# Designed miniproteins, single chains, continued (4): the designs that were tried, part 13

Each design is a single chain, and the fold is of that chain. pLDDT is the mean over its residues in the fold that is shown.

## One batch from the design tools (miniprotein)

Design m12446
Fold by ESMFold2-Fast:
Structure m12446 (fold): chain A 60 residues (1-60)
Amino acid sequence: LSDEQRQEINRAASEAIDRLDAGEDPEEVKRELTERLVEAGLSEEAAERAAQGVVDHALR
């Protein structure tokens, strides 16, 4: 991954955590995060795993 892609992934994850902390639906946040990670250069499979990890971490 490029530095630009890593920055976008980190930004997307941080925004997702903020949304979960605000009480938004975890399934909706995970879906939107997955889409954004795919746009940043991850495969669909990797994006789904990463998004689930962010949601699991935020809800812990």
Scores: mean pLDDT 81

Design m12447
Fold by ESMFold2-Fast:
Order: structure tokens, then sequence, then C-alpha cells
Structure m12447 (fold): chain A 60 residues (1-60)
């Protein structure tokens, strides 16, 4: 579900050293988006991580 993907994005961001506030903003970006692929690309860029690594983590 989109909520599960948002939760995984938050987990990944925290694992990469982002603050709870930053991680929550990225999760909210996923929940509020109608285009999941674009939201994941934006979240990865904002977090300073590769889109591929983020996608692999959230879909694993």
Amino acid sequence: SKQEIADRVKEYALSKGLSREQAEKLAELIRNSDNLGRALEEAAKAAGVSTGDLVYYVLS
C-alpha cells in the first residue's frame, strides 16, 4: 500500500542519518502524491540518496 511505502521511505531516510522531521516530510510526500514514481524520485533527491537504492529498499 502507499502507506507501507511511505513507512519504508521514512525508515530508509532515518537509516541514512536524516532527522525525524525530514524523514516524516518524505513519508508525507509519498502519501500525498498521485504519482508514486515521481514522489520516490523527489524523496530520494531530498534525502541525498540514489533513487534506485530507495526504490529497492521500499519494494523489498
Scores: mean pLDDT 84

Design m12449
Fold by ESMFold2-Fast:
Structure m12449 (fold): chain A 84 residues (1-84)
Amino acid sequence: MIKFKITALKPVSEETVQRLAEALEKIPGIKIEKIEGNTIYLTAPDFESLVKALKEAGFEILEVKEDRILFRFEGHEFSAVKLE
């Protein structure tokens, strides 16, 4: 299991972060570990599984890099970064 940190690229409401966390928690293999302010910490089996899961759940993927995924949720841009 690999840990990821999700942050909004611009300020978002606590309600938006909570809805994103709830949407992510419904995806098989993704587990929400904690939410701290506008940051969501989660685990997934691997990076490729997270990319696939987000796409299959209907998230708009904007960019995929080696350790980062840029995606859109409810008109807001978020970055998911792989943690060591």
Scores: mean pLDDT 83

Design m12450
Fold by ESMFold2-Fast:
Structure m12450 (fold): chain A 79 residues (1-79)
Amino acid sequence: SKVVPALVELLKHESEAVRNGAADALSELAGNPQVVEALVQALKQGDSKTFSGAVEALVKISKTNKVTAERIGKELFEA
């Protein structure tokens, strides 16, 4: 979905409200494997602002979806 890359871009927005909204939306979409892949790439290749936003989104996901949280851990460890 084109929505996931757009939400990841919003994680680096200057507005805290926009960043929080993007993180919440990504958390709701956590069942989509593109969400985990996009956030892991943002952690590996992103600047400090993108990194901070991706961490916030991953924290929100870990609270709502245990399976996705475990997948994120494996993707980061095995990379």
Scores: mean pLDDT 72

Design m12451
Fold by ESMFold2-Fast:
Structure m12451 (fold): chain A 60 residues (1-60)
Amino acid sequence: MEELEELAKEIEKTADEAAKEMVRKAKTVVLVRMGDPDVSEPERENLREALKAAEEHGRK
């Protein structure tokens, strides 16, 4: 019983960490793209909106 409960907790912890890491990587990619001077202003504005949406999604 102990072993199964421990395994379940480890899986949940790993899944939560993976989800957080994916969100962080996605934000990093958007931020890097926004910092690129080669990006047009309309595209940069879309990236800002995407970043804001990702942040709001992360709150829930």
Scores: mean pLDDT 67

Design m12452
Fold by ESMFold2-Fast:
Structure m12452 (fold): chain A 55 residues (1-55)
Amino acid sequence: SKLAELAREIANKGMEAGLSHDQVSELVREVVEMYRAGESEEEIREKAEKKIKEL
């Protein structure tokens, strides 16, 4: 599914940025919530990238 691919993409990005497993799990949870709230893939990517930079 699009959600599963998006979540995996963002999880990999977080791991490459040096986030812990707990931080990556929390990030993925937020991605799933944003997707279910009807946010676009591009909006979710932008918000996730901003969050990775803040962690």
Scores: mean pLDDT 83

Design m12453
Fold by ESMFold2-Fast:
Structure m12453 (fold): chain A 86 residues (1-86)
Amino acid sequence: MSVLRVVVPEGKAEAAAEALKAALSSVPGIASVETRVEGNEVTITITGSEEAQNLSQEEKDKIGEQVKAAVDQVVAEHGAEVLGAS
């Protein structure tokens, strides 16, 4: 399980949350993506599939790179900023 927090321009949080959920849900090895909107902050919870969790570290790193690329793209397109990842 990984949690991301993103701040977006006022009034854009729901659009950014939907874009992040769509982009991350398209990454192979991701089982579910949940979003929570609080004002102009979006919290994203990412759950890897059971199969992905049994992969080698190299394969897990590739999934992580794809997740990062998807987040970076949506953040850039929506004028958002990443506050933290865990």
Scores: mean pLDDT 77

Design m12454
Fold by ESMFold2-Fast:
Parts: sequence; C-alpha cells; structure tokens
Structure m12454 (fold): chain A 68 residues (1-68)
Amino acid sequence: MLTPEQVARLEELAARLREMLLAHGAEHPETGLSAAQAEALVAHEKRRAIEENLDVSGMKVRLLLPPP
C-alpha cells in the first residue's frame, strides 16, 4: 500500500496533470477536452498507482502529459 507521503505526492502530480489538461483544453478548444474528461484521466492514473502499490516518483505514475 502507498504511504501517506506517497499518496500526497500522487495527489500533487494529479493536480498538476489536471491543471495541464485544463490549460491545454482552454488553449485548444477544438480538441473537445472537457473538465470531466480531464478528471477521468487523472483518476485513471491515480487508480493505477494505488492498485499496483507503486512508487509515485514518476516511473509508475504515468501522466498523459509529461511533467513540466
């Protein structure tokens, strides 16, 4: 199971991914990327990390977009 600190790190990465997806959707409205779709993608990555008891340092948390 992930430690509380790993969960906090996962939430930080999830927040950054969400912000990047929303910014991308705002800059490129033609893509049709909605806030709901961004949340679904973030939830998918969080679930994968938790289910596999993986380190959230980046190797196992696969973000749709690369971190800044």
Scores: mean pLDDT 64

Design m12455
Fold by ESMFold2-Fast:
Structure m12455 (fold): chain A 85 residues (1-85)
Amino acid sequence: SRLEQEIAEMKRLDAEARAEGDKAFTEGLKQGSLVEGHRKRAEAYRAVAERAKADPTASPGVIRHLESGAADEEAYAARLEKLAA
């Protein structure tokens, strides 16, 4: 059904964001900081959200979820940076 196809698409985008986010986080850690790891993960989540916006079948709710995830990662990085100061 179309609903099953939509659910599969949503799961694919979430999995893509998680995979790219985890890779970016690891690269940030190699730069020596949890702060950098979270910032790079936020950037990866935004990149997936931007690609999803180009897909007319993508759910606006999924795009908002990815953007919210990126914002949460940046907020967490900012909190960690303040604790380290």
Scores: mean pLDDT 81

Design m12456
Fold by ESMFold2-Fast:
Structure m12456 (fold): chain A 81 residues (1-81)
Amino acid sequence: EEPAEVTVTIDVHAVRSEPRTLTLTKQVTLENADKFGREIAGLAGALGGTVTIEVHNGSEEVKKKMEEAQKRANEVAAAYR
């Protein structure tokens, strides 16, 4: 399948320092969407931030997987806050 361009924004809330925003852009296929979702959840958990995922030029299946990944990443991040 044609890869979807996916932009992930993680807003890190630092209690003792200035808040930090991290932005990642990656080419995501249906085949690697689940792995990428797990990577985002792990990163969000480590940082304790709020995750927003935007999908550009993706199939509906990739969009659905990315919506699920965003939800799971924010649930994992909430557990580490």
Scores: mean pLDDT 75

Design m12457
Fold by ESMFold2-Fast:
Formats: C-alpha cells, sequence, structure tokens
Structure m12457 (fold): chain A 77 residues (1-77)
C-alpha cells in the first residue's frame, strides 16, 4: 500500500541517519537513495489515486532524501 511504502521509506531514513552518525557514509548514501525510490513509488501511487497534493508532498520527501545522500557523498571526498 501507499502507507506501507511511506513507512518503509521513513525506516530507511532513520537507518540512514544512524549509519551517518556512526561514520558509515556509504551505507547512509545507499539507505537514503532507497528511501527516495520508495517515496517516488508512493508518489506514483498517490497520483494514480488522483491525490496530486499527496504526490507532490511525497516527491518533496524523495528530493530531501536525495539531498541527504548528496551530503553523505560529500563526506567521502
Amino acid sequence: SLEELVAEAEEKIKEGHEAYHKGNYEEAIKLYKEAAELYEEAARLAEERGDLERAAELRKQAEGALELAKIAEEKLK
């Protein structure tokens, strides 16, 4: 379901933050990117249901997850 995809994405963000704080930047990048993919899938589902506002919100969450991945990538330089 859409709600299950969002919950899974939120869990990946939490795991990504834990990895980031431990200095495991490669794992954090992977987890944040996985979260972004889950948010994008949830956004597609919301769009299919005609909920354009929810789809836009979920795409912003996906963009946020990708920005977190970018920040973690900068730590590997």
Scores: mean pLDDT 90

Design m12458
Fold by ESMFold2-Fast:
Structure m12458 (fold): chain A 74 residues (1-74)
Amino acid sequence: SAMARRLEEEARRLAKEAEEAIANKDFKKASEYVQRLADLAREAESAGDFELAETIRQKREELLQKLADVLDAL
C-alpha cells in the first residue's frame, strides 16, 4: 500500500540519519531520530503492518546498541 511504502521510506531515512548522528557523536539528534523510529513502528502496527513494525523495532535496537557502544567508548 501507499501508506506502507511511505512508512518504509521514512524508516529508512530516519535510520540513516540516526546512524550519521551516532557517527558524529550528536547524541541529541541520535536520540530524536531513535524516538521517531519508535513512533513510526507504532504507526506501522496501528496500520496492521506488524512485519514492518518489527523490522523498524529491530533497526531501532541496533541503533540503540551502537549509541551505547559509542557512549561507553567516551
Scores: mean pLDDT 87

Design m12459
Fold by ESMFold2-Fast:
Structure m12459 (fold): chain A 100 residues (1-100)
Amino acid sequence: MEELIERLEELVKKLQQAYLNKDYDGVKKTLEELIKVLREVAKVSTNPVIKAQAEAAAEDARWLIENMDELSEILAGTRLLAITSEVTLVIRLLRKELEQ
């Protein structure tokens, strides 16, 4: 589980850097990797809240990949911020479970 948390933290940073650099191919690739890690979290977690949050974040990331080219930069950025917040929540919930 710790390795999944570290991978999520790395991917969030990579996603933010790609977006700031206007590297939209890098954004899409990072979102694809993020979906895979979030689905693994949902598979291995026994906590139903973490499962639901990870699955929701993965679906929001998938939707953004499929629709990004049709969105304005502002709308795409807003969706990326929402996904980043959702993933950060998953990270916080996972760390809480490891501590307790």
Scores: mean pLDDT 86

Design m12460
Fold by ESMFold2-Fast:
Structure m12460 (fold): chain A 62 residues (1-62)
Amino acid sequence: EEGLAVLRAALDRYNAELAELQSQLKTATGDEKKELENKIARYQSAIDGLRAAIAELEAWLA
């Protein structure tokens, strides 16, 4: 229960950070664009992992 709440809070935080990075990407060029794309990819991987963990815990609690 408590662990699930912590994972959901982390997911919300990473989603907010991803949205900010995607907004910055719209105006970025050259090296800045490449760095933002790399950061976005890392955040997407973290979000995918968190979603999988949340789904597993929700299934276990069902």
Scores: mean pLDDT 81

Design m12462
Fold by ESMFold2-Fast:
Structure m12462 (fold): chain A 62 residues (1-62)
Amino acid sequence: SLAEKRKLLGLRAVDELRKKGVSDEVAMKVAQLILDGKFEEAAKLLEEHGLNELAEEVLKLK
């Protein structure tokens, strides 16, 4: 389902951002943006941290 895809991508975003040394506060914010359907804002933050492929996957949830 779409809700399951959002949860999975949110978890992946947190894990990948943590690997980049991003704070838990920022990583959780990105996950929340994905859950809230704010995909463009989430994708922009992911791109700022070099996670371009994950950003594209988030944008495909539109």
Scores: mean pLDDT 85

Design m12463
Fold by ESMFold2-Fast:
Structure m12463 (fold): chain A 59 residues (1-59)
Amino acid sequence: KEEEIKKLEKEIEEIKKKALEEATELAKKGASAEEVQEISQKAIDKMNELALKINELKK
């Protein structure tokens, strides 16, 4: 239970880091705000899925 929660938290951290790196890279390349927003939204969706799994484990 605790180990599973830690794994999911680590995955969320990894998603955050990757999304930030991708957004920064796209912004440096002159990508539109819409493109950056789309990358951010996909990351948020994945993090929400993992958060739901954590919530189930906390039960």
Scores: mean pLDDT 79

Design m12464
Fold by ESMFold2-Fast:
Structure m12464 (fold): chain A 67 residues (1-67)
Amino acid sequence: SELVEKARELLREAYEDQFSPEQIERIFKELEAVVEDALKDNTPLNLSSWSPLVREAVEYLEKALRG
């Protein structure tokens, strides 16, 4: 839960200037699903094109879902 909250904070920080809180929560839920599916399928995520804050959010989500 702490790791999930940290991921939410990082996504808000990345997108707060462009999107409403409701839109950011939607983006968060989509990202959470993408990370969950990638871990379930043992498929590596290519994060090279993503912003540093979004990559850090993904790392926190991966830790939350593994442990």
Scores: mean pLDDT 77

Design m12465
Fold by ESMFold2-Fast:
Structure m12465 (fold): chain A 57 residues (1-57)
Amino acid sequence: MKTIQELLDEVLATGDLDVARELGEKLKPLPSTVRYQVVEVLRDAGLDEQADIVLDV
């Protein structure tokens, strides 16, 4: 099973929307602060659509 860091690295490298959705699912059991940090990293990289998917999941 891929870790959150592995999924984040893959989204940053590829911009894959399905990987972004999987990342969002993995973040569900964690505190919302972790999700917001991941979203900020994605937005700083210009991956706004991927960030929105992570928030919506």
Scores: mean pLDDT 83

Design m12466
Fold by ESMFold2-Fast:
Structure m12466 (fold): chain A 98 residues (1-98)
Amino acid sequence: SMEELKKEIEKLIEEIEKLIEENKKLIKELLEKAETLEELLEAIGLRLRLIGLEIDLELLKKELEEAKTLEELLKIKEKLKELKRELEELKEELKEKL
């Protein structure tokens, strides 16, 4: 149902927002650990990737406000799942560099 799908999307957004905060913390730690210009530039690059993913979430939230059909909500859910995967991949990369 549309109500069940909206609840699933809301839960997925909450999970994504938590991952963004976790990635922000890891990037801060990576920036503080950087001892060379190369390490600093790598950390900045990862921060820019996170900013891009944050922008993607904000755009999807706007799409969600405009969504009127079940098909539109399903497409938003798929895009949110992809965004979550990209955030999990970024988190693993950040952990490996720490």
Scores: mean pLDDT 90

Design m12467
Fold by ESMFold2-Fast:
Structure m12467 (fold): chain A 86 residues (1-86)
Amino acid sequence: MDEEELERLVEAVIELLEEVAKRTGEEEGELAELARQIREAEEAEEKLRLAREAVMLILKDERVSLEEALRAVALAIELAGLEFER
């Protein structure tokens, strides 16, 4: 795993979570809390796990826009690529 690539994807996930939380009025809700947990995580494995959980949570949220859902799908694909090698 490339640490630079992981940090780039983690930051993108945090930005998406914070944007959705702000737009939906849930600045103290589950999405905002998860963004905080990702920021506080120190281990690469934990950051990856939390980031994946975050994009799945966004995809299950009925309040997300099509643009936000497409961003979450793109991030989920990139995060999956970091977890697997043949």
Scores: mean pLDDT 77

Design m12468
Fold by ESMFold2-Fast:
Structure m12468 (fold): chain A 69 residues (1-69)
Amino acid sequence: MKIAEELKGVTTPEEADAVMRKLREEAIKRFEEAKKNNDQAAYDKALSELLSVARSPVERGRILKRAEE
């Protein structure tokens, strides 16, 4: 995921929050699609992307718990 490129040119905290929210939603969608399609490579990549956009250790823990289910 190219978070730095997506944030390039962002001038306000509100714009940064909007970009991060979009990236997080897209990462969640890719993760759920990978699970549905039983695509291990896509799943591993999507999980890594979700962990990279997590806001806190608690959120990372929730993502990992969901991945184990």
Scores: mean pLDDT 70

Design m12470
Fold by ESMFold2-Fast:
Structure m12470 (fold): chain A 72 residues (1-72)
Amino acid sequence: SMKEELIERGRELERRAREAGKQKNYEEAARLYEEAARMFRQAGDDESAKRMEELAKLFRRAGEEQKALEAA
């Protein structure tokens, strides 16, 4: 079903986001978590969407902090 396809896409985006985070590509990780959140919301999985949104926020902050440190 379309719902199952959205959940599968969300999980794949979450997996890619984790890989980006491990490589310290924090801006990419945040972007991928935001995309995953959108997939889960469209599927009606609000709990997974909220979790992805929280992770996106954390990695966005980490990316900003890393960029500020590298600019100094």
Scores: mean pLDDT 89

Design m12471
Fold by ESMFold2-Fast:
Structure m12471 (fold): chain A 57 residues (1-57)
Amino acid sequence: MADEEALRRAEARGREGLRRVTRLLGAESIEEANRWLYSFPTPEDAALAIQARIAAE
């Protein structure tokens, strides 16, 4: 019950965050941004690339 709502809220927050990152990356869609992230060898590499992009704005 409450756990399911917490999970749904976390997913919604994640989607909103990804949408914001998508705009910062200049990608045309969340799906494109996600494919770009998936292309990295590790999640840590993807996160570091995102942080660098965000820092540059």
Scores: mean pLDDT 66

Design m12472
Fold by ESMFold2-Fast:
Structure m12472 (fold): chain A 76 residues (1-76)
Amino acid sequence: MLLSDEEIRREAAEIAVAVVLSLARRGRLSGAEAADALIAVLERTGDAALALEAADRLAAVDPEAAARVRAAVAAA
């Protein structure tokens, strides 16, 4: 089965989000760096639902960074 370009981009975005959240949980990314990376994924994909789910997970590590991601979704 051939994956569409959109399916490949969606899976790549989900992997990128998982990596960013993993690095933030390990303290390898600051909350600000994690928020910047998640906002970049939102800008590239337009996927507000993915960004909000990522923000909910980021809130356990850095609530201010999570609020910044949620604000970016609201502004889009």
Scores: mean pLDDT 82

Design m12473
Fold by ESMFold2-Fast:
Structure m12473 (fold): chain A 79 residues (1-79)
Amino acid sequence: SAAERVRELLREAAELFRKAKEAEAAGDAEAAKEYAEEALRLIAEAARVAEPYLDDPERLEEIIRAAREAAEEADAAAA
């Protein structure tokens, strides 16, 4: 489903931002930039997947739920 795909993409983007932060802490600015750029590409893809459904209230609710679940999973992984 579109909602499931959005959740997967946002979860992967969150993991890449975590790796970017770790690379920056290690002094590897170039690796940090590469991880952040890839994370932003995945967010752009999630937006493309979600776009056809934003005007449908039921599908919009599913997309919002998927994004919230991805955010909660990222917070749990960071804890």
Scores: mean pLDDT 82

Design m12474
Fold by ESMFold2-Fast:
Structure m12474 (fold): chain A 80 residues (1-80)
Amino acid sequence: MSLEEIKEKIRELLKKALEAYEKGDYETAIKLLKEAFSLLNIEIPDEAEEILLDVLEKLKKNFEGVLNGLFLLLEEELKK
């Protein structure tokens, strides 16, 4: 999978996570956000899942800013 394909998949996962969050489907929103982080080789432990709800609120306020932050993490991971 190319870097651009991974970036597009992350964007779509974040969009779907935000849509689920806005509908009150927090379980689906957290699952989709965890899948996006998994593409970055970031494993979120169950004890830290409350942080993901804060990330969803930040996505709602500044989607592109959060997305660009995750893209920087992805680019650093692929550099190694």
Scores: mean pLDDT 78

Design m12475
Fold by ESMFold2-Fast:
Structure m12475 (fold): chain A 55 residues (1-55)
Amino acid sequence: SVEEAIEEARRLARELRGGARAAAGSGVMQAKESPTDEEALKAAEAGIRAARELG
């Protein structure tokens, strides 16, 4: 359940930030989906998981 909750939160956050911009489609092709957001989300997920596992 914790993993699923983290995944859902991660997806929602990504959708709100990256997805909203991507969904607009009005932007330029230069809008590369850089791994910056993915790295931040993955780092946060890993941190939360590690903290949760450790307690």
Scores: mean pLDDT 61

Design m12476
Fold by ESMFold2-Fast:
Structure m12476 (fold): chain A 60 residues (1-60)
Amino acid sequence: GSVEVKEEDGKTIITVTVFGKTATAVVEDPELAELAIERAKEVVAGLEAQRAAAEAAAAA
């Protein structure tokens, strides 16, 4: 998965892609944007790790 961050018109645009699904969030508060980016990265990493562990278990 990936987390892409863009700044447009004083807003932070966060695009999250994981398992072929894409979600976009627009955050106007820079402090909330930082928190949202960190949380998005954590969620993506957690979901990828969980999927990889499940696939490894299924392959074993």
Scores: mean pLDDT 81

Design m12477
Fold by ESMFold2-Fast:
Structure m12477 (fold): chain A 70 residues (1-70)
Amino acid sequence: IKELERELAILQAVRAILEGEIYFLEKLLEKETDPEKKAKIEEEIKRSREEREELERRIRELEEEIERLR
């Protein structure tokens, strides 16, 4: 159980970093006026959001596993 809790903490930290990255890219997109750069930022945001969703699924699975063991 304790080892799963440590893994969960690590994944939560990675998720926080990824959320910060997405937030930064969204702010860049708001200030960008070049259509080419805008499209590139939008693609990066999309990719990062997909990665975050996968990470959130893994976090949920770990949380459920920890709860089952308690």
Scores: mean pLDDT 82

Design m12478
Fold by ESMFold2-Fast:
Structure m12478 (fold): chain A 86 residues (1-86)
Amino acid sequence: RREEVLRVLRKAAEEGEEALSEEERRLLEEYEREERERIEALRAAGREDEARALAVAIQREVYEAMLGPAVAEAQLAAYEARLAAL
């Protein structure tokens, strides 16, 4: 549930992860696992460019929710640079 995940991410950014309930932490962990599985499935199919694009798209959404769009852009540039350096 994308909207619920984004609200929990924003709460974590504003109040710290310690403010999250056990249920909210579990929701984030389930979402992260599900998206990781999608990326891994693309890699297994030999679709590495699509896997990278999906990873960047997900990370953009997370950073925008947590940090706002301007800071998210800078963090995404750093994330993409790290992926390219691997």
Scores: mean pLDDT 74

Design m12480
Fold by ESMFold2-Fast:
Structure m12480 (fold): chain A 100 residues (1-100)
Amino acid sequence: DPEKKAEELEKKAEEYEKKGDYLKAAEYYVKAAEIYEKELKDYEKAAELYEKAARLFEKLGELEAAAYLYRKAAEAYEKIGDLEKAKELYEKAEELLKKL
């Protein structure tokens, strides 16, 4: 059941985040987001989880990974018609890449 797998991965991400393990938290948020995007076609949930992972990589100083995930979140917001949110996240990704 893809939905149950995604929910379990999201819960693991939240547990790692609470413990301050931002790398593992981000990895589990990405895994959950990919299931919502590719298997469930739940683009709203995918966007939310990609954005959470992006913020954690940004906190870690992993700016290329953060920019990539902000773009993935923006693409998901575009699919649900949230063009304003998509634009904000594309701009955020470009700003992070300028710091390299």
Scores: mean pLDDT 90

Design m12481
Fold by ESMFold2-Fast:
Structure m12481 (fold): chain A 83 residues (1-83)
Amino acid sequence: MEEVHELEVDGVRTTVKLGAANVTGERLALVEFEEPLPEERAREIAEKAVRSLVPEGTPVEVAPLDLDGDGLASMAFAFVLPP
């Protein structure tokens, strides 16, 4: 079952869609921003959003998606590993 969380992180409206854990306990999160952000900013906002939803010390890896090649990301993937 997918969990959908709507947050505001540093003034940016952000939607986190957190997938169900697989057999090894890993989860995939899709982070969507209200407007496209520079890649570094997208990574920072996505990491803060996902870390607010998972236990402290959980490993999280974030990959912003610049699909248009303009240096802006409207989405990021986050991989949430078991703590």
Scores: mean pLDDT 76

Design m12482
Fold by ESMFold2-Fast:
Structure m12482 (fold): chain A 69 residues (1-69)
Amino acid sequence: AQADLDNSTFDPNLSPRLREIARRYEAGELSVEEVLEAVREAQKEAAEELAKKEKKWEELEEAKKKLEE
């Protein structure tokens, strides 16, 4: 099963990464092992960036409220 593909439309940052990896594999540029590694890296990066963005947005909202009050 490819749970990551079901999540590609839910996570737009992951979708183009997965497409790039698939293209390189089809072109013979990546082995199966390299594809698995690249997918894990892409998922990890997407999750980290999303968490970072959410945290930063919450901090900005709090700072904005404090400044405008």
Scores: mean pLDDT 68

